# Designs tried in a protein design run: designed miniproteins, single chains. Part 16

Each design is a single chain, and the fold is of that chain. pLDDT is the mean over its residues in the fold that is shown.

## One batch from the design tools (miniprotein)

Design m528
Fold by ESMFold2-Fast:
Structure m528 (fold): chain A 92 residues (1-92)
Amino acid sequence: MAPPALTLTVSPATAKVGEAVTATATSAVPAALLVLHATLDGETVASASSTASTLTLTVTPTKAGTLEVTAIATDAAGNSSIATATATVLAA
């Protein structure tokens, strides 16, 4: 059986320190668990989880670097999908 179809959008793709970046994960099928995890240069800055098919996470970066967002969707049968997206954070 195919894992859930998962899309991840991060906007804007380029932000400055203090500018909000929004990540939206959408699963095409109902997920038993949907998780968003955000790291800035490898340091965890935010995370969220939900049992809904859509989850939004907003991050306001405190330093310049690469913001990487990982989304994981797990269905009721135990199948999982992963998606990653990045945004560049510039100095203010």
Scores: mean pLDDT 80

Design m529
Fold by ESMFold2-Fast:
Structure m529 (fold): chain A 66 residues (1-66)
Amino acid sequence: EEELEELFKQLDVDGDGYISEEEINEALFTTKRNGFLALLAIQADKNKDGKVSFEEFKELVEEKNL
């Protein structure tokens, strides 16, 4: 719950409430625990608008049971 929000904030470097494609790519090369979240964010971006909202990200995580 709260941990998911903290991990989302690590990917959302700009702090605008969205994860950009650039932030996802950067996180994939980080040895931190947010690497798997980057993969989830890529899958959540169905519109390919380069941004993933926390709501979309949370829904994807819930669908996969973390």
Scores: mean pLDDT 64

Design m530
Fold by ESMFold2-Fast:
Structure m530 (fold): chain A 83 residues (1-83)
Amino acid sequence: MKEILEALDELTEKVRAGDTEGTMRATKEAIRKALQAKLSKDQLDQLSAKEQEVLDLASQNPKMREALMKALEEFAKEYEEEE
C-alpha cells in the first residue's frame, strides 16, 4: 500500500513538472506495484482517490493527459500479451 501511494506521489510530481517520459514511466510503475500488492477494498478506494488527483493535474496540461493515457494503454496491451 505505502509503496503504491509513494509511486502515485512520484507520478503527481512528474505531471506537475511537465515530464512526459517520467509521467509514462511513473504510471506504469504505479500500476505494476498495485497489481503485485493484491489490494483490499479499502486500499483500492485510497488508490482511486490518488488516481483522481493525478487525472485532475493531467487535465490542466493536454500533453500530460495524453502521456498518462498512452502509458495506461501500453501497459494494458503488454499485460494482456503476456497473460
Scores: mean pLDDT 72

Design m531
Fold by ESMFold2-Fast:
Parts: C-alpha cells; structure tokens; sequence
Structure m531 (fold): chain A 82 residues (1-82)
C-alpha cells in the first residue's frame, strides 16, 4: 500500500468506527463493503490482505448489529495502518 492508500483506508475505517459507535451499523456495513471492494484490486500486499480480512469480519458483525465486536475489529484494522 502507498502512503496515500493507507491514509484513505484509515480515514474510511475511522468513519465506519464512528458510525458503529453511534449505532448506525447498517451505514457502517455499507461503507465497509465499499472498502472491501477497493481492497480486492490490491494483490501481493500483506498489509492489505490482513486489513481486508478484518474489514470483512467487521462488516459481518455490523450487519448482525454486533456494534462492540465491529468496533473492536475496526480499531484493530486502524492500528495496523499506524
């Protein structure tokens, strides 16, 4: 991942985390789905693969209304981008 791609990804994840903390889990899940699609174009980047896996799990948790689980996963993904 480039520094610009990492910054954009981190921004998107922070926005999704904010939505989850507000109980807007459906909106967060939609945003995370967009991030997953963007990451599908990135191959042979170990960081991108790790983040994508966590984002996929966070989206599933958000779709199920599991706000605390989704928030924890998003915080983990954001830390990987630091």
Amino acid sequence: LTEEEKENLKSGLEKALQLVKQGKTKAAASGLGGIETGLEGVSDDELAKKVKKIVEEARKAAEQGKSEEAAKLLEEAIKLLE
Scores: mean pLDDT 80

Design m532
Fold by ESMFold2-Fast:
Structure m532 (fold): chain A 90 residues (1-90)
Amino acid sequence: AARGETLGLLATRAVSAAEPYVSAGDWDKAAEVVAQTLAEGLNAKVVSVEIRTEEADGYKTTFITVTLEVDGKQRTITLPLTPAGPRAAA
C-alpha cells in the first residue's frame, strides 16, 4: 500500500542519496545506498536488492527493487532511477 508523503519523501531522499553513484554508473553502490536509506527510514531489514533496466519509447529507466522485512512481513519497493536529465514531454 502506497501511503502518502512519508514514503514518497523517503523514496525521494533515497534517490537523491544515490544520484552521485547513478551519475558515475555505479549501479551496485546506488542500489546499496537506496536500500540502506529505505531500511533506516522504515526501521526495516534489507532482504534483497534487484537492479532492472527497462526501455520504452527510446528512454532507458533503471529500477531498483528493494525487499524489506517490516514488522515481520516482507515489503517490496521499486524506485525508478534515471541518470541526470528530465523526461521529454511527448
Scores: mean pLDDT 72

Design m533
Fold by ESMFold2-Fast:
Structure m533 (fold): chain A 72 residues (1-72)
Amino acid sequence: MAAFEEGKKKWEEEFDELTKDLPEEMKELYRRALEALIEAAEALAANGWKEETVEALAEKYRALAEEFERAQ
């Protein structure tokens, strides 16, 4: 778990910097997507982490952002 915890903390710390130029509504969407990804990763950690799974989650994140753009 140590590697996962370090990655999660680093990702959270970088989140604000990565989203600093985005409108508040978009930033909130990205934050919610990040939270979903972290929760999914935590659940999967107990059953083994796979690179393919990370790629699938990243694709879900992108799709979610595109849905938001279309809906707004």
Scores: mean pLDDT 68

Design m534
Fold by ESMFold2-Fast:
Structure m534 (fold): chain A 87 residues (1-87)
Amino acid sequence: MSEDAKVAEENFKKLKEKGALSEEVAKEMEELFEKIRKGEATVEDVRKALQLLQQSLLDNPDLSEEEKTLMMAAMAALHEIREELEK
């Protein structure tokens, strides 16, 4: 797993521990990281995860500054993974 994938997974775990993610979003992210570990993740899988995290931010405007920062960091790491897969 790349450094970016590890950063995304760690930030995701922190968000899950804080209750900032729905069970559905948490499950989709866990499935994505499993695919990344197996080398089976596609550009579409990463794009879907980015869209889910973006939607989670929009649906939860009352997130703390720390939770928003963790979400943005996870999204940034996923953008890097997507760019690597598009090469």
Scores: mean pLDDT 77

Design m535
Fold by ESMFold2-Fast:
Structure m535 (fold): chain A 72 residues (1-72)
Amino acid sequence: NRAQAQELLQQGNEYQIQGEKYRVRGDNEKALEYYQKSIEYYKKALSLDPDNGTAQENLANSQLQIEEIKKE
């Protein structure tokens, strides 16, 4: 259901924004927590709508942010 996928995508976006907020503050521990939550929701969105390019791009971005934090 694309409508359910869209709701899950929006929730993922909210968690990604929280991750960015905590990363800017230097709170890498909370940033990781919220980026991991965003990934969970983007994966759920993609399970319902695998061709959703926005969910794919946002998932990749959250994964990249986690890898960058782990290098610090």
Scores: mean pLDDT 87

Design m536
Fold by ESMFold2-Fast:
Structure m536 (fold): chain A 108 residues (1-108)
Amino acid sequence: GMAEARRNAERAAELILEGHTPVNVTAAAIELAAALFESPDEKEQEEILLEFTVRVLSELLGVNPEYVEKLSLEVRKELILALLNNDLEKALELLEKALGLSRAELKG
């Protein structure tokens, strides 16, 4: 159910925020996959992915959650992949391009 899905997504975010190591990235990917399988429909899966992305970007990069919520599902998927690859530069570039904002504005 959604409560279990959210808990798995929270664990995934915590693993990424703890440190980008192969073990933590693999464990985070497994937890995120479990969250999506626990979500009964695609709309709930999109909400879980959004909650994960918001948490990681806000805590790791200081990005305002409202900006992440404005992104299309396709851009959010690319952001998740960038975060799992520890490609913070690509994550910021995706946000700048999608929102038309500078890095300073994203972090304000």
Scores: mean pLDDT 79

Design m537
Fold by ESMFold2-Fast:
Formats: sequence, structure tokens, C-alpha cells
Structure m537 (fold): chain A 94 residues (1-94)
Amino acid sequence: ILEVLEKAREAAERLIEAIRAGDSRAVFEALTELGKQASELEKAGYTELAKELKRLAGEVMEAVRAGDRAAALAHAERLLETIERGKEEVEKKL
């Protein structure tokens, strides 16, 4: 679980940098990786966290498609914060 969350955190950091750079290819690669990690969280029973990550990733994709870079960045930053909070909650139970 912590390994899944660490991979999700790395993907979210790459997503933020890709949005700042205007690199659409890197944006979609990072969103794909986040989707994979969210599915692994769901399989492990972290269903609500997985749903929230998928929802925020969808909001980033919609903002990118709309050309709203500021909204895309805000959603990506919230996605990173959600992953970090999830990691803290998991570590607290171990």
C-alpha cells in the first residue's frame, strides 16, 4: 500500500510538472499511471481514496481539454495533497 501511494505521489509530481511545461503527452502518461495506482488501492480495500483520486484525475483531464491550465494545476495539486494525506493515514495504522 505505501509503495502504491509512493508511485501515485511520483506520478502526481510528474503531472504537475507536465502541466507547467504544457507537455500533453506527459500529462496523459501521468494520468494513466495515477489510474493504475488508484485501481491497486481499490483492490486493497481503499475504495474511497481510490474514488477521490479517480475523480480528481478526471477533473485535471477536463481542465486540460478545456485549455484551463490554472484549473488543471489546482486540481493536480489537490490530487497530490490527497495522496499525501492518504499515505499519512496508512502509516498511522501501521
Scores: mean pLDDT 83

Design m538
Fold by ESMFold2-Fast:
Structure m538 (fold): chain A 98 residues (1-98)
Amino acid sequence: MQSQIQQANDLLQRLEDLLERARKETDGREALRLAEEAVDILLQLLKISSAPKSIKLKAAEITLEISREALKLATTREEISKAIGLILRVIGEIIDLE
């Protein structure tokens, strides 16, 4: 159980590192790539059944912030659609946790 909590904390730290990168990013395509990576990490963390709900919610909140940064930098219809899709996916995961 403690090793799974450590795994969840390690994934959460990776999300925090991605958020710092996303906040400094100026390229919409790279911001979208960071958001896609963040969603993949979130989904890995959510599969850890023993991870506290508080850690899962914090991870989802960070992933939502990264996805919002991607939407702010989106300039093409494709980029906007992908960013909105990622935001909606994360919102769905948050609802499922409540």
Scores: mean pLDDT 86

Design m539
Fold by ESMFold2-Fast:
Structure m539 (fold): chain A 96 residues (1-96)
Amino acid sequence: MLSERELEREILASLLYMLAAIYKIMAKNSEDEEKKKKYLELAELLLEAADAIDAGDLERAARLAAEAAEKAKENGDEEGAALLARLAEEAARLAA
């Protein structure tokens, strides 16, 4: 069995990859070029965060997820921002 911390890291990375895929779909389905750009920027940050977890760099993952949360909030996505902030906190907790 994986350790509890190893399982938590894999779950966190999987959630970030899933959210990146969702933002890419939202970008593809957006008719607003500015919204499309914002969704693609969020997707890239979340992919980088997930890759950082897979590389063992949880401090970088926490920073990138926190940056994504701030950008989501700036875009008016309060629910997405709250979720991303929670994932950033989890990455920071796992880095400790």
Scores: mean pLDDT 85

Design m540
Fold by ESMFold2-Fast:
Order: structure tokens, then C-alpha cells, then sequence
Structure m540 (fold): chain A 74 residues (1-74)
């Protein structure tokens, strides 16, 4: 999947960076990619229960990543 490959690349960049500003930009890009993944799931006819689960998982992941970056800037 092209979207999965893009996500893997963004996560690799996030692991390689030590700059909080770059981390924030990468997290924003991950959020945008996750929104594209959800749109694709809807287009493919994925059940709403599965979509809701993925949206909740995405929100939790983004919250954890943003909290981590905020702690680095504290």
C-alpha cells in the first residue's frame, strides 16, 4: 500500500530527528496521511465500526506523539 509505505517513511524520519519543530511537522504530516487512510477505508466500503476504531487509534497515537514533543520543549 502506498499510504503504508508513506507512513513507514514518516515514522522513520520521526525516529531520526532530534528537532522538536521537525517532530511537530512530521506529526502533522502523519495526521494528514491518517486522514487519507480513513478516506480510503470509507471509499473501499469498510464497516463504520472498523473506521471508528481506526479513528480512535489514530487520535490516541497523535496525542501521545504530541505529548512527547511537548515534554521535549518543556
Amino acid sequence: SPLVAQLDALLAQLQATTDPAEMRRLVDQIEGLQQQMIAQMRADGTPEDVIQYEEDAHRQTLALLRDYVDRLEA
Scores: mean pLDDT 87

Design m541
Fold by ESMFold2-Fast:
Structure m541 (fold): chain A 61 residues (1-61)
Amino acid sequence: GLEEALKAAGLDEATAAAVKEGVAAGPRASQRALTRAIVLSQLDAERAQRLGEAAKAAGGG
């Protein structure tokens, strides 16, 4: 789930919270929060993809 993907990505608590808030706010907010988390945390493509998939599942699309 999203929580597991956030932990696996190694995001700090504030960045993880921002992703959760974005997912709850809707697809556009989710996309924006994910992009910021990926860039700021310098996530590799595999972790970025896993996090994006988990966010889609959690947000219902």
Scores: mean pLDDT 79

Design m542
Fold by ESMFold2-Fast:
Structure m542 (fold): chain A 61 residues (1-61)
Amino acid sequence: KLSEARKEGIKAIGNLLRAVGDLLDAEMAGDSEAVAQARKDIENYKKKLEELDKEIKTLES
């Protein structure tokens, strides 16, 4: 269970980095819809990482 939560955390970090790249590309292109979508994705991945951090701490205790 702990190992699975850590794997999910690594995946979420990878997804967050990709979303940040998408945001930068969208801002460079001036695509306001893509910027809004990328910001939404970043926020969702941040929340996922916070949830996983809490889960990992619970599993360790």
Scores: mean pLDDT 79

Design m543
Fold by ESMFold2-Fast:
Parts: structure tokens; sequence; C-alpha cells
Structure m543 (fold): chain A 66 residues (1-66)
């Protein structure tokens, strides 16, 4: 559902270095581990900044919950 999902994840990860030569698979396990670690770092860094803003807003709205 959602048109955005029509795009496969591989499009970004695998097609990152798309080209006449960069079409091979190379190292799957080693490469995947590195990419995963990098993604986690980037996501965490960005989330930290956005998370802080979110927490600030939440405080204003109030954590009333129920």
Amino acid sequence: MGEGELLFEGSRGRVRARGPEATGEGDDEAGQRLADSAKEGVSKARNDEEGERMVKMGSEIGRAGN
C-alpha cells in the first residue's frame, strides 16, 4: 500500500553504485555488516537531534497520556 512502497529497498542499497561495472555482488556478508553499522550510526545521530525537539514539544503538550 502506498505508492512509495513500490520502490524496492534494493533500489537504494544495491543501486547505490549502479553502473556498467558496479553491477556485481561482491561481498554480501562483509559489505552488509558495514552498511548496517553505518546506517545505524547515521540514523542514531539524526534521531538524536530530532528526538530532542520532539521531547521538547511533548513537554509542552504534557505527558498526560491518560
Scores: mean pLDDT 50

Design m544
Fold by ESMFold2-Fast:
Structure m544 (fold): chain A 75 residues (1-75)
Amino acid sequence: MTPAQLEAHAQQVRDRLDNLEGEWQKTLDTLGVEETVKRAPGFLKALDYLLKEDPSIQPRVDATRARIDALVAAL
């Protein structure tokens, strides 16, 4: 794979992570804490799939996972 193809793949994974983080925030802002917590398992599973595709995103996935876990623990 060329360096350009590797960067394109990494960018696609980052874009998917950006979208997932945006959907989490939108869910929280629109539907509130209780409904967002019900959807938390789906978000965590999606994070795991992205991490398997590009392990270099692990610090960002860990930070997002920690935010989700903190919200779940607050209920």
Scores: mean pLDDT 82

Design m545
Fold by ESMFold2-Fast:
Structure m545 (fold): chain A 93 residues (1-93)
Amino acid sequence: SGEAGGRAAGGAAGYLTLSGLGTATVEGDTVTLTGNGSAEGTEAVRGAALGVEAAGGATATVEGNVATVSGDGSPEADAALGEGGREGVELGA
């Protein structure tokens, strides 16, 4: 519960920005964000199957091959898959 904020992206293109405490749920190409939530974890996704859930003071970013989730609204984990680079922007504050 230090600093909260971040970004959430779903599927192949698109992303959401979450500032403060919130919950992000990713389903296919859709990311749903709600109020206070927590990070579930960082998921490295290659392809089209995305399943990221962040609840309670968290931010989640999943785009193409990048999944970034930060717990307690602080940037903790940023994931960039081994495709030579990242697709999208990871942010957690």
Scores: mean pLDDT 37

Design m546
Fold by ESMFold2-Fast:
Structure m546 (fold): chain A 78 residues (1-78)
Amino acid sequence: ADLAPLTVRAITLANEGKFEEARELVEKEVEEGGNPNVIIPGRGTLRDQLIGELNDRGEYEIAKEVEEIFDKVPLVLP
């Protein structure tokens, strides 16, 4: 089965209230040599979308952890 793109999976987890799982997903991507810091067409960056959702849900500590994970990798330009 084809896995959904990382961006869709991370946002879906956050929307379902699975904030630690969303954080773990992006952290693991960086640890495995990937780069989750991508532009989402029409929505800005995954970084901004995920941090925004976490802050809107009051998950400020997890939002900070996600920010620190994304700060380890450069933005992937199209």
Scores: mean pLDDT 79

Design m547
Fold by ESMFold2-Fast:
Structure m547 (fold): chain A 105 residues (1-105)
Amino acid sequence: SAVREVVEALRAHHAALAQLLADQPDLPDAELLLRHAALEEEIARLARELGVPERLVEALRTIAEGYRTIATNPERAEEAERRIQAAWEELMRLITEETGEELTS
């Protein structure tokens, strides 16, 4: 399943970020957010290449843009965080509907 490949990429992304924080606990917040945004954008590109539903691709792109906004425009951080939360909830709903699979396992 194309959606399952996206789920696997998201799991790998979360593991990589956890490892980065363990290896570099003093990494600046802005740098961590930019790395998060870059990885989400890469997953969105993979999802588009795999032909998953465009709404799922847009949710991933919204998350990436949100993290980039927090890193570069602190005055918009609170609004960006709300957009990220809504996009993640949408993404989880879409993944569950398509695969019956949750990312928390």
Scores: mean pLDDT 79

Design m548
Fold by ESMFold2-Fast:
Structure m548 (fold): chain A 139 residues (1-139)
Amino acid sequence: SLMEKIRKKLNEILKIFVDGLLKKYPDNEEIQKMADYVKKAIEKDTLAAYKRAFYFILLNAKTREQEELAAIVFYLVEIMETLEKLQKGEISPEEALERVKRYLDAIKEIAKRYLSPNDFEKVEKILDELLKLAEEAAK
């Protein structure tokens, strides 16, 4: 389904950010725990699991980069909830697209600061694909 394609792309972005952090900080037990929560959320693929990962990271973040990982998870949850509201007719297509674009731009800004150039290019491509899928969902 269209929503399954969107969730897959959101999960690909999360994996890139988590793998990037694990490569930068291989011996950081806190980052390993944050990564584990994100990977479990991806495996379960439920809003509740992503929210658990978000709150765990937010409450245990000690650096700006760790806070920005929490922000990424938050924006991905907000995109999922926005599109669920769109499917239920609880939000207009115009408002849903405006919110999704704002969250995608926020993710892109974080990616520019913390990802390698190669990983940033991968995330940018996925964000462009996500915008097209969100525009299709809004039709």
Scores: mean pLDDT 88

Design m549
Fold by ESMFold2-Fast:
Structure m549 (fold): chain A 79 residues (1-79)
Amino acid sequence: MKISKEDIEEFKKKVDELADKYPLAERVRQALEDYAEGKISPSRFAAILVGAILDALVDDSPEAQKLREILLEFIKKIE
């Protein structure tokens, strides 16, 4: 599955806006940078995103809700 560079850049912008406020978003941002640099496989990146969604599901904060929306929107573009 090939994700467009523009879809990755849009996802990065949304995650960057949240990363300063929410540690889980910072972990996703780091994983995205590692993926973009070829440091991690697409499968490992996908696993990190799924893990982040699951972690965010147990947190009722507005930041967790926003991160879930960002991650689900991005995964729909991957599928």
Scores: mean pLDDT 77

Design m550
Fold by ESMFold2-Fast:
Structure m550 (fold): chain A 84 residues (1-84)
Amino acid sequence: GLEEALKHLEEAIKALEEGDVEEALKHLDEAIEALRASGAPEADGLVEALRAAKEALEEGDVETARELLLAALDAVRALLAEAA
């Protein structure tokens, strides 16, 4: 669900800060699957953003990937706060 997606987004960002692109890509894939499993109406837009982040990382564009991941993290945090 959204809590699972949040955890993987946080771990993906941490991996990027440590320079571990392979670990970041792994957590990105897990975040995408967690968002799909959430059933949230906003999930489709977030999945597309994370796929764009994955493509950016595969092309070596770490800055674009970081920006997309941070935006997705903020969005998931906002959704969880509204659900409380």
Scores: mean pLDDT 84

Design m551
Fold by ESMFold2-Fast:
Structure m551 (fold): chain A 72 residues (1-72)
Amino acid sequence: SALIREVAVHELVTEYGVPRALAEELVEAAERGDTEALNRLLAQLQREYGVDAVALGRRLARAFGIDFTPTV
């Protein structure tokens, strides 16, 4: 859903200070079920923005209905 995507992107930008383009890339990876890209992007967000990658990854998996466990 475009609305769910926009809400997730907005939260990443406003609460975590993630650049919008990077937040959109993460949510797009989750929407596609691209678990390799999702793990890579979560690791980057943890390293660069101090995001809890495991907690965020689990939340995105539940929100977008993907079968995914973070490996970061």
Scores: mean pLDDT 80

Design m552
Fold by ESMFold2-Fast:
Structure m552 (fold): chain A 110 residues (1-110)
Amino acid sequence: SREELLARLGALLDQIDAFLAAHAAHLAALDPRAYARLRAAVDRHRALLAQLRASTDPAEQRRLALEISLEEGVTVVYLSTLHLLTGDPRLRELAELESEASNVANELAL
């Protein structure tokens, strides 16, 4: 259901936030600007999810969900590339969380 997808997306954003907090020193050492952008993206996606939950317009709901999905998809490409270059399993784990969040947001856009 839509409510189950919204709850799953919220839980995934919480997991991403917790992962970034748990690995803050390591991720900031790899790329402090990218780490700051990842933190800002979680806050922005939480705000978009709140708007999506409050929206009663199907066109706006689709647009908001698609925006989250596309932005998280870009993050997956970045993290997967960085994992390939570094071999760091934390980057793969974060990419998998971001990928699942992107997929759930895409389902909300349908």
Scores: mean pLDDT 87

Design m553
Fold by ESMFold2-Fast:
Order: structure tokens, then C-alpha cells, then sequence
Structure m553 (fold): chain A 61 residues (1-61)
């Protein structure tokens, strides 16, 4: 079941392009955490990509 908001879906898609080797579940988790942290303006927040990169690099590979 897809319980993702439109914003979370867009973030997950962007992360798929930036981190193509990341698991789908990890991208979805990062997208949800980013929207929770930055709110509805998350897509325009310059901290989005640095935040996602930190989460990706901290994840077990």
C-alpha cells in the first residue's frame, strides 16, 4: 500500500536519481523524515539534499 504524500513521492524520486544504489525503503524513510523535519516547504529547503546525504551515508550498506 502506498501511504506516501505527493511531496514524499517527489523526494523519494529525487533521491533515487542521486543515490541509485540506495534501497527503496531507505529513500522512503529519508523522504518521510525530511518532510517531518522541514515541513511543507521541504522541496525548496537548501538543507534537504545535505540532510538526505547524511542519512544515506549513515545507513548500513
Amino acid sequence: MSSLSATEQLIAMILGGLFPDAAEELRIEIAREAERKFGPDVLSNPELIPFAREKYEAAPK
Scores: mean pLDDT 78

Design m554
Fold by ESMFold2-Fast:
Structure m554 (fold): chain A 70 residues (1-70)
Amino acid sequence: STEELIEKGKAYLEQGEILFNNKRYEEALESYKMAIDYYDQALKQDPNNEEAKELKEEAEKNKAEVEKKL
């Protein structure tokens, strides 16, 4: 379901933030990529899902930030 995909994305987004704060930038990057993939899958099922759009934007911003550290 769309809701399950969003939940999985949130788990990876949170894990990415924890890894980023611990300066594990390569692992944080992988977690953010996983979050984005789950949000993309959610948006394929429900293109108008505002929560998935907002969370994807957040994950992409966090990914860009971690890429600056690599």
Scores: mean pLDDT 91

Design m555
Fold by ESMFold2-Fast:
Structure m555 (fold): chain A 87 residues (1-87)
Amino acid sequence: GEEHLERARRALENARRALEVAKDPNASLLEKIGAAIAAIGALFEAERVLRESEDEEAIELAREAIEVAEEAIKAALEAMRKKSEEL
């Protein structure tokens, strides 16, 4: 119940922070790699909530966390790809 809701909120917050870093033009490549790793962690935590929780609010937040984490991973990978083309 409450535990899964708190886990989902934490996963969403971590995913949002990762997306912010991944999209930051002033963030280094290393920081963007760190953001991708953090987003993957948030994705796993959110997926765990979907597997273990029956709380509709926790499930909704976990789904949003997955979407945000996937966008963060995509943004970080795009930045890494662009940087590899410049080197």
Scores: mean pLDDT 86

Design m556
Fold by ESMFold2-Fast:
Structure m556 (fold): chain A 79 residues (1-79)
Amino acid sequence: SDLEEAERLVNEVLDKNSKKNISLNEEIRKLEEAARLYEKAGDYKGAAEAYELLGQIYSATGREEEAKKYYEKAKELKK
């Protein structure tokens, strides 16, 4: 299901062992896909969490304007 696939993608990014073998760009791609799948499934809370993780990654890499956009997107989905 879309929910199971989205959760798998988030878990791959958060797992310490898989994270050792995942590039920053691949982490971003997995989280973007997870957010899309959560939104498609109507799980707006799950999508918001994926966008918050994207915001954290962009903030950690000095891309503060991109980080802000993702945090705002997450906040809108929590309405």
Scores: mean pLDDT 81

Design m557
Fold by ESMFold2-Fast:
Structure m557 (fold): chain A 81 residues (1-81)
Amino acid sequence: SSAERQAIVDEIVAEVLALLDAGKVDEAVDTMLARAKEHNLSEDDILAALTRVADALVAAGREAEADRFLALFSERYRASL
């Protein structure tokens, strides 16, 4: 269901942000990739989760960290295809 997918995305976003707040960028990226695979997320769901993580970081003045997270995710996601 849409509500169930939204709840999964919410949990992933929270987990990824907690790892980024702990300075664990590599683990945050790997967790996002693992959770996306585990829950068989669509590209649209993945993009929604990434957008929410990036928006939260930018709102907190952490734009450079958002750029690093997105770049590293894009690199590792493409390598996994």
Scores: mean pLDDT 88

Design m558
Fold by ESMFold2-Fast:
Structure m558 (fold): chain A 81 residues (1-81)
Amino acid sequence: AREEAMAYGRANRHLTTELAERVEAGDPEALALVERRREVQLEELAESDDELEAIERALERLAEEGDEVSRALLKQKEIAK
């Protein structure tokens, strides 16, 4: 249980770092993904008092839109379940 949660945290950190490196390299698609994730997370947080549930809904919504990173994070969360 705790080991799965730690693996989820490491995967999340790795994917965030890679996306940040792409933004620094001037990738406009990476920048658009970061802005979209922020927008969706804020929208879900405004609709729910449960921060964890709001983040989960944001990841699901972004994964449905084709965000590969959000899809990978959801998969890691299911493994950590």
Scores: mean pLDDT 66

Design m559
Fold by ESMFold2-Fast:
Structure m559 (fold): chain A 55 residues (1-55)
Amino acid sequence: SKEELIQRIRELAAEMRRLQVEIEKSTDPEKKAELQARIDRLRAEANELGLELSS
């Protein structure tokens, strides 16, 4: 349902915010890069779900 898609997008957004905070707290460039890669994957998933909602 659209409600389930919206909830999933909100969950992804919350996880991305959490990872952003971890990036800001980290001084390790390799760890920052790995966390950014996770955010990029979650963003791609959220974008796909957003397109599904708009269809």
Scores: mean pLDDT 85

Design m560
Fold by ESMFold2-Fast:
Structure m560 (fold): chain A 91 residues (1-91)
Amino acid sequence: RREELAERAGELAYEAAKLIMLNLGASEEDAEKSGERVGEFIRKLALESTVESAERAVELLEEAKEAAKNGDVEKALELIKEAARVLAEGA
């Protein structure tokens, strides 16, 4: 279901963005707020996208979260941007 994929994409984007902000030296409060904003943005895009685009975005965001966990901020940001592009093109 597209709604479930959108929730998953938003959750992954939230986690990746929060980890990126923490790696850049942001406070936990600022990282949380940034994660919430990025996660909600991606969730909304995925709700208006095709199922195929949402599935691809989930794959990209899983990779983004892993890159962010490993401290690869640049790769994580590129993957989040690619996921957003895929979702926007699918809308």
Scores: mean pLDDT 85

Design m561
Fold by ESMFold2-Fast:
Structure m561 (fold): chain A 99 residues (1-99)
Amino acid sequence: SSKELAREIAEKLRKTEIPVLEKMIAELEAIPEEERTDDQLKLLAQLYKDLGDLYEEFGDKEKALEAYEKALKILESLGEKADKELIEEIKKKIEELKK
């Protein structure tokens, strides 16, 4: 039906966001870990969180979990400079995905 086609097109368009996020992540990860600024680390963590959200939406729980765990590791490396609410949100998503 036309409604089913519209949903399929919308899903395909949203899936194009994944390679864009992966490219941005790759550009940031090309910077040596020791040379990354706090702002670059915050951006990298946000991009991994956004990637995890997309994989969760599309039902790829394994890739969603991997992306969230990478985001959490980066935020933990920032310590007190990290957004505590974002850390708690990601921790909840990881626990839900491990069930």
Scores: mean pLDDT 85

Design m562
Fold by ESMFold2-Fast:
Structure m562 (fold): chain A 68 residues (1-68)
Amino acid sequence: MSLTEIVEGLSDAQLDDLTAQMIAVAKTDPENARVQLELLRKVAAATTDPAKRARLEAHIARIEAALA
């Protein structure tokens, strides 16, 4: 199962939990958070469902804000 398939299969609650964890990582280990964010951007680019892509892009924006 690819990373894209795993992320696309997450519920809204699971994606919120993952986002909260990544925001915490962004505060303590921003270098690692940037690597994880890069992977999420690749997943968003590979996502063909526009609703799932928009959902993931919203979570990416929250993590990016935590890194600024």
Scores: mean pLDDT 78

